Designed miniproteins, single chains, continued (2). Designs and how they scored, part 76

Each design is a single chain, and the fold is of that chain. pLDDT is the mean over its residues in the fold that is shown.

## One batch from the design tools (miniprotein)

Design m6630
Fold by ESMFold2-Fast:
Structure m6630 (fold): chain A 149 residues (1-149)
Amino acid sequence: DPGEWVRRVLPEDTPGLVQVAMFLVARAVALAREVGLTEEQIELALELAEKYDFSTTEQRRKAAEELRKKGYNRDQISAILAIAQAVAFIRENLSPEKAERAIELLVRAVRLASEGGPEEEILEVLEEIAEVLLEEEERFREAMRELSR
């Protein structure tokens, strides 16, 4: 359950944006663990995140159709799209520098999960992602306070 991983890595009073980002990340990693994605499939997920607007249902359906045409099964499509959605959400909501760091860590967690790596190692990377997301939110709140003056 991706929700169990989120509860283990985030404080209870974590704000909604960070909770959503971390849930998308945990879901992507959990699906990668179940399916066992190849490097080519992980690279394709990153490519789809740049090509499609994952905030819309129509664009998500177009991405799914592209994967079906490439011959991927339903479970592979679900895992690839989950990674693409997490990456797209991070890019849209974080500063470019923090987004790049969070995406690098997400790819690392997805690789570890796809290779059948230990849950403890996966959780360690998820904790690093959570730290990046929490730092970005605090900086965003500070910047908004200064702009409101």
Scores: mean pLDDT 83

Design m6631
Fold by ESMFold2-Fast:
Structure m6631 (fold): chain A 61 residues (1-61)
Amino acid sequence: MFEELFRESLEEVKELVRKGASREEINQAIAKGAGRLTEVTSNEEASRAAAELAEEAARLR
């Protein structure tokens, strides 16, 4: 479940980067994904996942 939700969030972030979405919009998508992850994991793990999503978004620019 965690891995599936993480992959869904990652694909959403990748799609936003591909479409040229604003940094704010991408950051909001990352925050929303992290919020969903807190339902299936600890806040600490969700925070680490959010950091990983942000790193991937930066690499895709």
Scores: mean pLDDT 78

Design m6632
Fold by ESMFold2-Fast:
Structure m6632 (fold): chain A 89 residues (1-89)
Amino acid sequence: MEVELKPGESATVEGGTRVTAGIGQTVSVVGSKPATVIVKEDATVVWSGPMPPRVTFPDGSTQTILSSAKVPKGSKIELPPGGTITLKA
């Protein structure tokens, strides 16, 4: 399933969902599979959860998020189950 969050919206999504999110939005993942979060604008990702997410940058490079990371527009975040991310300016 694909979901785009509206301004100020937060979502709890099932694993296997693709979510487009930006500044001021929060995504939490439930179930047994990771979800994919597409970052629609330059943001700082803040993460909490049992397993660190992995980001793929627009240049194809990857980074594990251990607490927070700056991510440019177009980055893809694989967010494991039980994880929550918040996108900040």
Scores: mean pLDDT 81

Design m6633
Fold by ESMFold2-Fast:
Structure m6633 (fold): chain A 108 residues (1-108)
Amino acid sequence: SISFSPELLEEFDREMEKLGILDEAKSLSEDERIEYILIGNIIAHLGEAPEWLKETMTNEELILALKFALAAHKAALKLNPGDEERKKLLEENIKIIEETIKKLEEEK
């Protein structure tokens, strides 16, 4: 089970608003939002959307999942960056997520 602080949730909402996905996020349950974050993190870890996800999700849904993960990483970087190594890891993950979103948007 995962629990989030109110401050982390507020920052997550602010980062989602900046990405233009806050309205979509408000239509989803907390469990559905967590699922999208996890899917986005899987794609970020692999550097690309694996074929099994592309078979079950549209490019628009994959981009949404990546934007959820991006918002979560940016919220974590702002509120709890940790040490310099953790900060670098968060910044590197943000870059990978942003590059993957761009690639998927170019695939139509």
Scores: mean pLDDT 79

Design m6634
Fold by ESMFold2-Fast:
Structure m6634 (fold): chain A 90 residues (1-90)
Amino acid sequence: SEEQKKEAERLISEFRDLRNRVRTLLEKLRAQGAPADEIRLAEGVIDGLDTLISYLESLLKNNEEITPEQLEAFRAAVEDYRAFIERLEA
């Protein structure tokens, strides 16, 4: 539906904002000479977000049906990533 498409577009925007936060953090960590494990963790978060963004963009491009259950799962993923990124930024 149009409503589900708009929700998916909002979710992509939220994942992109989270990705930009992690990218900024990663640049800061590298500049400060942070431990390799911490850098790898941030890189892993970017990879995970890129996978989710690509999947949602693929669904929209292919005009595939997005279920309410899938949208709820993606909303939960946004909140989980946000909480995790907030801990990394602390």
Scores: mean pLDDT 87

Design m6635
Fold by ESMFold2-Fast:
Structure m6635 (fold): chain A 83 residues (1-83)
Amino acid sequence: SKLDELIEKLREALEAGDVEAATKYLSEALSIDPNNIRIVSAILRTIAESADPEKARRTAEEALKIINNKEFIELLNSLSTRP
């Protein structure tokens, strides 16, 4: 699906530390899936599976700041602290 393609591109951008690309693909994915659980799960899995989790995490945080979606940021933070 289009959403699955955007999630894969988002994952690649997060692993590369490409804030501009991550912002673009995240914005497009949110436009398709307003129930953002799949996107949040993909971001968390990418951070956990990344060779550089800190780089992936910072890239995701910067992209989320640019999008300025407070509810999405709060959801991401809530999920990242759970086992």
Scores: mean pLDDT 75

Design m6636
Fold by ESMFold2-Fast:
Structure m6636 (fold): chain A 62 residues (1-62)
Amino acid sequence: MMTLMRQVTLSMARGLLEAGVPREKTVESVATTLVSMYWLSPEEAREIAEEAVDEVLRELEA
């Protein structure tokens, strides 16, 4: 369930973070995209975006 949305969310977060966008800006951009593409509430979109961004940051080996 929600696998495609989560995959897109993680890809977008990774791309923005690799481009040097700060965490807070990445969360905002991802959340805005989720609201626009999947019609999620702003609150739900932000929660998903924060979780995905944090997962990507952990996945990226420093």
Scores: mean pLDDT 78

Design m6637
Fold by ESMFold2-Fast:
Structure m6637 (fold): chain A 71 residues (1-71)
Amino acid sequence: HMIEYSEEEIEKNELLKKYLQELDDLVRAGKSADEIRAFTDKKVKEAEEKGFPEVAERIRASTDAILAALA
């Protein structure tokens, strides 16, 4: 095989996918930067509680990039 996904990697990918989908929905709905940051903080906490600090950092970076692009 070339690539194998463990259940941990699947969980990380699903968490990130759900975050990105919900972030896109919030941006399209015209939610404020404060609302988007509050949502991001909740997702960061979820990732950290699951033991995925790398996912938490990627979530923070994605929100920062989107908010910078919208400013």
Scores: mean pLDDT 80

Design m6638
Fold by ESMFold2-Fast:
Structure m6638 (fold): chain A 85 residues (1-85)
Amino acid sequence: DLAEKMGEIARESLLEAGVPEEIAEKAAKAAKDATDYSKNVLGASDKASAATGIQAAGLKALEEGASEEQVKEAVKLMVEKVKAA
């Protein structure tokens, strides 16, 4: 399931970027939910749905108090992990 995979990628990437676990978990849920909606409701491609998940994770992490530097690093890691998957 792409949505579940995007949730895991977001959580791991945010934790690696130094984002606190509580924020990383909330952002991972946002990534999963956004990816699921994009793929299964809107019928978007896997690539577009993954990009939507990354965006949702970044925005949620910023909203919850992660620094801009942490979120930029996490987004780079998410993009790399999506390319490797």
Scores: mean pLDDT 86

Design m6639
Fold by ESMFold2-Fast:
Structure m6639 (fold): chain A 67 residues (1-67)
Amino acid sequence: LVKIKEIAEEVVEALREKGLDKTAEILEELAKENPDASVFDVLEELSKKVSEEDFRVAAEIANKIIL
């Protein structure tokens, strides 16, 4: 099970490169608050705070990094 702290920096950077600065900021804050949380749990919290489209991009990036 991958912890958010292991991939957060790479996901945040990729989101910023795509112009999703607000989504990147929210993800960075969530990862900082609970760095030992699973990627799944953090993505679930992110889905409540961002648009479905922005969430889909973040989830796709995270999935590519984990695999």
Scores: mean pLDDT 85

Design m6640
Fold by ESMFold2-Fast:
Structure m6640 (fold): chain A 74 residues (1-74)
Amino acid sequence: SLEELLARLREYAKTLPAEIAALVEEAIRLLEQGRSLDEVLATVGRRAAEELPDREREVREMVVTLQSWWSEAA
């Protein structure tokens, strides 16, 4: 369910560096607003490119996690 996914993402964010956690928190906010995963990933990806250009690997790992958990919840 979306509720279970959002709870899991909140716990995941607690395990991440603050800058990456902020991206997960933004993703949670947009998903709660009913945004599509594609729109969420586009928004978070743009923010990551602006704020964290040197953290591409960590951002990619976060995106893969989001995609995997979304697929499980759908």
Scores: mean pLDDT 85

Design m6641
Fold by ESMFold2-Fast:
Structure m6641 (fold): chain A 71 residues (1-71)
Amino acid sequence: MSEEEFDLEVARAIGLITASVGIIAGKRAGKYDEAQRLADEFVAELEKAKTPEEVLEITRRYIAELDRLFA
């Protein structure tokens, strides 16, 4: 596996963990359906990502959406 492929896979794995945390936080906040929808959209975008930088940008957008949801 190339270093680029390894970095991408690690970034995706961290993204998936972030999605799981977002869903749990949403459930605790009584916003489970909205959190699940955001996580589903986020995971779909992660699956299409080709670089770690793209994953980071997608993850930043997801965190911003979670901040908005929990505001």
Scores: mean pLDDT 82

Design m6642
Fold by ESMFold2-Fast:
Structure m6642 (fold): chain A 94 residues (1-94)
Amino acid sequence: AEEEIKRANEALDRIAAVAKAGIAAGASAQEVVDGINATMRELKLSPVMREEVERVKAGVRGLIENGASAEEIIAHLDRAVEAAKRNIELLLRS
């Protein structure tokens, strides 16, 4: 479980970094989602990890499409990633 939690956290941090870079650069919702999808393919995520990342993607897409600021989108992404980390840890410790 500990090694799986560590790998999950590393994967989420990499996905967050890719998304933040796109958001900071003024990328479109589709460009940010495409970057996340490419990173997910590289990381070969488990079904549980994939489900959590799909929720993060949906939230980020919605904020960009509604014209939220980069600061607001990044703050949401940070909260969503921390929530995903907690959900995965709880599931893996169950």
Scores: mean pLDDT 84

Design m6643
Fold by ESMFold2-Fast:
Structure m6643 (fold): chain A 68 residues (1-68)
Amino acid sequence: SPIEKVREKLRELGFSDEEIELAVQLLEAILNGDSAAYGKIVAELRARLTPEQLRRIFRVIAEVLMES
């Protein structure tokens, strides 16, 4: 599934379980078209991560969605 692929790729990149679960919630918000959830999760990620780490999460999500 796209969710499991995102978890595996982010774990290999050294992200924490908490960061991975936020990225999974972001993916679910994108798949569901949930703009409110998307905005909230992006704000939480911005508070926890560097811009470089956040860009890496978005790249992984984009790659997984294009592969699916």
Scores: mean pLDDT 86

Design m6644
Fold by ESMFold2-Fast:
Structure m6644 (fold): chain A 76 residues (1-76)
Amino acid sequence: MEELEREAQIALARMGIAVAKIARDRGITPEYQEKLIELYEELIRAIREGDEEKVKELKERIKELLAQANAELAAS
């Protein structure tokens, strides 16, 4: 709901998309990176709509998917 906090969250989500795209373009597990990009785009939309419940849910899903992607990379 706070304007500055909303803009900061969107900026962080955009950074997440950029990192995921770089990882994808370098051939890192495309399946997980594509899902990450989709989740970050959904997060930006939820933040702009003020859907606090969905923002919270999407943050947890992104965290889980990042942990899975990191585990996959470490196993390689």
Scores: mean pLDDT 71

Design m6645
Fold by ESMFold2-Fast:
Structure m6645 (fold): chain A 99 residues (1-99)
Amino acid sequence: MEELKRKQLIATLKQVIDTLRELAERTGHPLVREAVELVEQALKAIENGDYEKAIELLRQAIDKVRELLENYPLSEDEREELRFVITQLEQALKALEEM
């Protein structure tokens, strides 16, 4: 059961990374690139069984995405994609806390 949950979590985070990479290419914003790197580091921490580190890194990624949403000019489509990313990251964080 834990192994299946881990695989599902990894798949979700890989999808988030892909979405954030596409946003980074479209926006050119450094905060999006920083969020990509934090989620990639969190994914590696999960693969290594370091869930506490993964939780910390995901919280940092959420903070970077929230900063981008609150303080920078974005199209409504980009704002909707970032809100979706926050929701996915918050769900991943909850799943990690339950493991």
Scores: mean pLDDT 84

Design m6646
Fold by ESMFold2-Fast:
Structure m6646 (fold): chain A 86 residues (1-86)
Amino acid sequence: AIKKPTGVEVLDIGDDPEMARLVAGMIGAALNSREVARAVARAIEEVGLPARVTIDHETQTITVEGPRGRLVFRVRDGKAELVARE
């Protein structure tokens, strides 16, 4: 069920590897998980730059999109579980 309009957050990383590192760190801090931060950082490396990260707090899902593909993670117990690769 939709509880708040701000349940989805979209982060555009662009072509800057330093921005990619900062975004991954911010996501890890927001979700209180070092493992999630690392998974997002590796996903950005896999899909390439420019990248977009979408966090859906209602489904507990993180989507990382870039020129080489799209990776979808489900966040549970401080872990990012890969559920789709496209």
Scores: mean pLDDT 76

Design m6647
Fold by ESMFold2-Fast:
Structure m6647 (fold): chain A 115 residues (1-115)
Amino acid sequence: DSEREDRERERPTLDALAAEIAAELGLGPVDADNPEDAADLLLAFMKHHGIPLEELADIVLQMVDLDEETKERIREAAREGDWEKLKELLVEISEREEDGRLPLRLLYVLYLYKV
């Protein structure tokens, strides 16, 4: 129950953070449960704050258990500055893991680290 309560407490924080950042960046409403919308918000936040793709790649590789091919694709996209490819990979991972909020968790980690 404590672990479930902690996850439930985290959800309102992630939803509030998504709404606040979307408003700050002048974006329309974001569906926090949609991995593509969540990834767009994450990448917009990173571009606004000058956060390099390599920092996102490092966090993804620490938080998600990925196969070596996917890990190398993430590292390559980050090294090449391929924002679109990294977005596609985040959406694919979110759908595979059945965790549409993965980009929002990554955004929360970056927010705490950089703010």
Scores: mean pLDDT 77

Design m6648
Fold by ESMFold2-Fast:
Structure m6648 (fold): chain A 60 residues (1-60)
Amino acid sequence: SLFDEMLEKVKKTIEELKNASEQEKMDAIGRLVEEGAAAGLTPEQIVELTNKALEEIDKL
């Protein structure tokens, strides 16, 4: 699904940015959320994607 594809992209991006600043991580999450919305994710899916992204950052 589109949501699953975006979630995998989020995980990959956060792993690539694991040693980056908090600001760079947050900027990347913002861009991915905008990309997901533009691609057709629902508001509920955008909230879930954002929550999952923040969870992945917290696990680093």
Scores: mean pLDDT 81

Design m6649
Fold by ESMFold2-Fast:
Structure m6649 (fold): chain A 80 residues (1-80)
Amino acid sequence: DAELEELRREVARETREAVLAGDGDRLRLSIDAGRQSIARAEAAGDEEAVKRYRAQLRGIAEGAREAGDEALAAAAEAAL
């Protein structure tokens, strides 16, 4: 899905910028919120919402890895 791929790339760009600006700890809260949002969407049978939240978490993992925050990237991947 081109829209989900664009969302993932945009979140990755924003995450990379946030990590480099020193906001990495705040991104950990976003990862936890994402995990909870996926669980709620799965319980509701909302497959489109699940795909969007997973795309956002993949974006966070990619952006964190590009910025050199391997621990944050691993946390985002574990939330998938």
Scores: mean pLDDT 86

Design m6650
Fold by ESMFold2-Fast:
Structure m6650 (fold): chain A 84 residues (1-84)
Amino acid sequence: MKPSIVEKFEKMAKNALKLLEELASDPRVSVGQLEVVARHLVREFEETIEEFRNKYKASEEEVKKMEEILKELEREARRIIEER
């Protein structure tokens, strides 16, 4: 019932992908705008991982899992943009 840091991170990543897909469905939104949004999302998630590592002393296993979630987010974001 209490979500782990990794579970919260995964939920945030899934929500970010849904927002990016919604934005990509609007033909008025340019590919360049989608790239800016995707880059900003990746940066925010990278900063979140570093905060957990430095401030909350997240374990190597937790950091690795969050990095794997971020890589999946990057792959899915790229696919969404390329399919525009």
Scores: mean pLDDT 82

Design m6651
Fold by ESMFold2-Fast:
Structure m6651 (fold): chain A 74 residues (1-74)
Amino acid sequence: MPVLAPDELRRLIAEAERAGQVGTLSVLAVQASVAGDQDLLERALRGVERLAGPEVGEQVRQQSQSFQQQKQQQ
């Protein structure tokens, strides 16, 4: 179901953090959530918070977690 492999997702997150691409990090956080990779999700969210501030980071976190919770509820 996930569209990105974990190693590819990890590389993209690191690159987006380095380049300061908050929009890309937000998308990658959702992708990590869909993939069930909590470590990559946390990494992307930290990047969003550092670049765009806690309000944007919290928004992305809630979106990603809500999607994950919906899947977990079955």
Scores: mean pLDDT 74

Design m6652
Fold by ESMFold2-Fast:
Structure m6652 (fold): chain A 80 residues (1-80)
Amino acid sequence: SASQISQLQSLIEEVQKAIAEKDYKKAAEKLEQMGTLFKSMSESAGRKFSAAVGESMLLEYFEDGARLVISQVREVVSSQ
């Protein structure tokens, strides 16, 4: 649903904020919450989200958050 997508977007922002604060533990916790929310959306939406444009949107929002975390981890590794 639009409400759940909005919640996912808010979690992405919280992950970004945690990374900016170098609070990687908080970033990991928020990313785990994002995964839980994504799973809940898939279960609650049933076939509607699994077969429709909504599934692609949910995957895109989830991947965008994950890409940011991965990018920051890669920078830290490169700086060692």
Scores: mean pLDDT 60

Design m6653
Fold by ESMFold2-Fast:
Structure m6653 (fold): chain A 65 residues (1-65)
Amino acid sequence: ADVDALRAQARDLVRQMRDTPATDAQVDAVVDRAVDAMMADQGISRRDALQTMIAAMQQRQADAA
């Protein structure tokens, strides 16, 4: 439940960074790839990886404005 909510939030952020419409499956593939790489590199949980990814994306959007 919690992981699903975080994944949905990450999905929306990735979608916002694209001008082209994408299916949930296509966006999920990008999110899953990034999360899996982060989990493998840092030894963290999927939930923690999703939270870190979301925070990093939000910070980049703020810095780019």
Scores: mean pLDDT 75

Design m6654
Fold by ESMFold2-Fast:
Structure m6654 (fold): chain A 95 residues (1-95)
Amino acid sequence: MMEEAIERLEEALKEKDPEKMMSLVLATAYELQERGPRSPAEREALRVLVETATRLTRIRREAERNGWSEEELTKRMQEEVREALERLRELLERA
């Protein structure tokens, strides 16, 4: 589960489409929630994924309000996904 979540976030970082990046993060969170987190590390990973999805939604709204380009939106979303990926890797290493 954790390794699969990490792989999905790595794929999200390679996406140039904000909608696809968002969909991958949401799908990863949904799958972990539906299967049920089995460890404290997986519970924290779910929190990280949900928090990241919320931040991505906020970034999209801010980009729309401020007239950002899709390139700038993608870069900002990639920054959040990269931070989440780093946190998931740390959780896996500490578990």
Scores: mean pLDDT 82

Design m6655
Fold by ESMFold2-Fast:
Order: structure tokens, then C-alpha cells, then sequence
Structure m6655 (fold): chain A 55 residues (1-55)
């Protein structure tokens, strides 16, 4: 779905920002997700972010 593609893209952007040490970009991506996704989709996105941080 278009939403699944958006989630994949956003998580890819988070991974890139984390690799660069750009925490401001991570915060902006989280804010974007909260503004543009449903609460359920935000929960999925935040779970993905937590998984990336646990690597």
C-alpha cells in the first residue's frame, strides 16, 4: 500500500540519519510521522525506530 511504502521510506531515512549521527533529522522524521500517519501507523513506525536503535 502507499502507507507501507511511506513507512519503509521514513524508516530508511531514520537509518540514514542515525548512521550520520543526525539526531535532529530523526526528531523531524518522528514529528513528520505523527503529523501524517494514523496513531496505529505511528506505533508501527516507532517500533521500527526502536529496532534500529537496538542495533
Amino acid sequence: SSTDRLLERLLGEVRYALEQGNLEAVEQLVAFAKDNLSPEQVARFEAGVRALLAE
Scores: mean pLDDT 84

Design m6656
Fold by ESMFold2-Fast:
Structure m6656 (fold): chain A 77 residues (1-77)
Amino acid sequence: SEYEKLLEEYLKSIESRLNSSTTEEQKEALKLAAEFIAKMTVENKLTDELAERVMSAAMEGDVEKLKEIIKEHEEKL
């Protein structure tokens, strides 16, 4: 599916920007970010600001902050 292709591309892109010592929390954050970005992209709802905000939280490994961003945007859609 289009979603699965985008998800794989985003995960690859994110992994290439991080060093090889990613933690489990960072991996969870990256997965959540990639899934959300891929979903929003397929639905034509992703903005540059939203993408930057989500990626920033994922790069920090802040799973809680990332979940809050995702929930806030999904509830408003």
Scores: mean pLDDT 74

Design m6657
Fold by ESMFold2-Fast:
Structure m6657 (fold): chain A 75 residues (1-75)
Amino acid sequence: SLIQQGQQYHQLGQQQLSQGNYLQAGDYYRLSGDYYLQAGDNNSAALSYFQSGQAYSKAGNSELSKQSFDRASQL
């Protein structure tokens, strides 16, 4: 299901974050948010996009960080 895919990508994001792979963590959290959004789970989508923004910020990518935070704030 879309929710199960969202959960899987969220877990992959957590794994990359724990390894210090911040850019990849941001990408996985963003994908997680996209799947939750498609499933209509706006709360999980907002959280995943927020986590994506934090990860991109740690990676030094301010543009991707802003895009993810903006998406989270709209939900």
Scores: mean pLDDT 92

Design m6658
Fold by ESMFold2-Fast:
Formats: sequence, C-alpha cells, structure tokens
Structure m6658 (fold): chain A 73 residues (1-73)
Amino acid sequence: SDQEELEQAQKEYNLTPEIFEELKKVAEEVKKFLEENKDLPSEEQKKLVLEYLKKEYPKILELLKKMYAKSLA
C-alpha cells in the first residue's frame, strides 16, 4: 500500500516526523488530484502532478525523485 511505501521511505531516508507527516499529506492530496483529473490521459495527469508538487511542495518532490530513482535502479 502507499502507506507501507511511505513507512519504508521513512526508514531508508531517515525522515523526521515532520517531513514524514508532510509526505503523507502530499500523498493524500495527489490521490485526490488524480481522482479529480481521472478523465485526462495518464501523461497529462503526471505532468499536472509534477507541476503541483514543484509549486506547493518542492522539497517533497526532490525526495520523491530520489525514492523513484532508487526503485528504478
């Protein structure tokens, strides 16, 4: 589940409770954003999510990029 992935990230990246709580909040907001834009193509949805994160949560976006890069390696 998304929560299990977030808990794993907390352990691997030694996240503070504050950053972990913000990451959980961002995950919930992204889910709602995707549900609101479910009729758009997946590529457009991804672009909108990235733009949203860059504007509102740039530090969380950088953390997510590191987590995603590790999973692809």
Scores: mean pLDDT 73

Design m6659
Fold by ESMFold2-Fast:
Structure m6659 (fold): chain A 77 residues (1-77)
Amino acid sequence: MFKMSVEEAIKLLESKDEETVLKAIGALSRSGDKRAIEPLKKILEESKSETLKLAALIALQEIGGEEARKAIEEYYS
């Protein structure tokens, strides 16, 4: 399979297939791109899957920086 772009990964977060969403979260985590922060925060807030919520939380921690830390803080508020 070809390397997933940030834009493609963000689109795949809307997939109904949990494995596809996990793959997208992994791609966004490895990208370190700040554009991933809001989509990952949305997964953390709205997902019904504990696996996806945990993956999004880990990805936000891996991306790091002030914006990612703020997203995590707002989720726990």
Scores: mean pLDDT 80

Design m6660
Fold by ESMFold2-Fast:
Structure m6660 (fold): chain A 71 residues (1-71)
Amino acid sequence: MEKDIELAKELREKVERGEITLAQAIHELVDAGASEEILRAFGIELARRSGTTVTDAAGNETPITLTPPEL
């Protein structure tokens, strides 16, 4: 678990430097066996920053749309 936190920090730095995408960082965390808590935290940060986008499969960016609750 603690190794997963360290990996998440490293991947975040790489994303900020433009070396990898946020989606690729999440994929690397999953491949490394990161816990659901870490994956969720990473996903929430991705959604917070400025619209949620996933880049995968030949560099295609796909926005994730979250529907707000209806009143």
Scores: mean pLDDT 61

Design m6661
Fold by ESMFold2-Fast:
Structure m6661 (fold): chain A 99 residues (1-99)
Amino acid sequence: DAVEELARLLREMEEAARAGDEERGREVAARAAALLAAATADEAQRRRLLGAALALVLGHPDPERMAALGEANDVEALTALVLEASDPETQARIRELLA
């Protein structure tokens, strides 16, 4: 399942970020991008899969809502949901990634 594999890669990216391992972070991000490209040629569907994977990582009660926000490219709403579901250290790292 591409969504479950993406969720695993997103957790690995979080672990790399916690460790300050920029090289590992880039390697995992490249694998996530390759998985998305292999799953679908449709950019909206890639964003949908990413939203669903984020919902799994966060334990969000509505993965379909996050998938739909990804498909719509609603970055502000997705970012708000991710920040709300995250601890303060994870929130700080997400803000750095978006800067």
Scores: mean pLDDT 73

Design m6662
Fold by ESMFold2-Fast:
Structure m6662 (fold): chain A 98 residues (1-98)
Amino acid sequence: SPLLQRLLDLLDRIIDLLEGEALASTDREVRRTLVLLGASLSVSRMALLLMGDSANIQQILQRTLATLQDARATARRLGLDDVAALLDEAIALLKKLI
């Protein structure tokens, strides 16, 4: 699906940005939050990549939506406006797959 490929590519960009922010951060708590957020998004991306003909596709999509919404809230709280904007785009793409 072209929409799924766009979502996967967008998640890669978000993960890379979160890694960059984590490496630049001198605050241990912020660094930890960014690392865990990136890990959570990586797990969701892998689940999407592997969902194929899975009987639980809708469950994977719904779990991913919840993860992206939580990630967006965290990005907004940390003032990562660029990351939050990309997460808004990812949420919009994911909703077209549900």
Scores: mean pLDDT 89

Design m6663
Fold by ESMFold2-Fast:
Structure m6663 (fold): chain A 80 residues (1-80)
Amino acid sequence: SSLLTRLSTALETHAATVQNGRHRSAEQYLSDVDTLLKEHPEDELEIDRHLKVFEETGNPLDLDVYLGVRSLKAAVEKVT
């Protein structure tokens, strides 16, 4: 996916900010986005929007919050 390639590049470019954020490692961002794209391809546009914020600002917080909310929704769906 071109989106995963862009994410990988952004994670490398902003590695210090990602490490300092302490919410997700680069591997966790890649894994979480890859899983979400495979399970919920309809979310690609939303992921792209949050990735653009990360690419433009160098701050992964917006993407991190989005992934956290999406993970919580998935957990609620599994539990009931």
Scores: mean pLDDT 78

Design m6664
Fold by ESMFold2-Fast:
Structure m6664 (fold): chain A 61 residues (1-61)
Amino acid sequence: SAAEETAYKAGYLGGKEAMLLGGEEAGRQAAENGRRSLESQGLDKEAEAVYKGALEGMKAA
């Protein structure tokens, strides 16, 4: 969905930035925080998308 695509892209940028600034620990924290934030809103599919995006963003850092 468009919402899942937007979440993935947001995760990608956030994970990449966190990885560049703080390494793997920062990147993983960004991924986990993004997922938990969306899960707390009941957006489980978007939460998974942001998490996957963040992990891929970390690889591109």
Scores: mean pLDDT 88

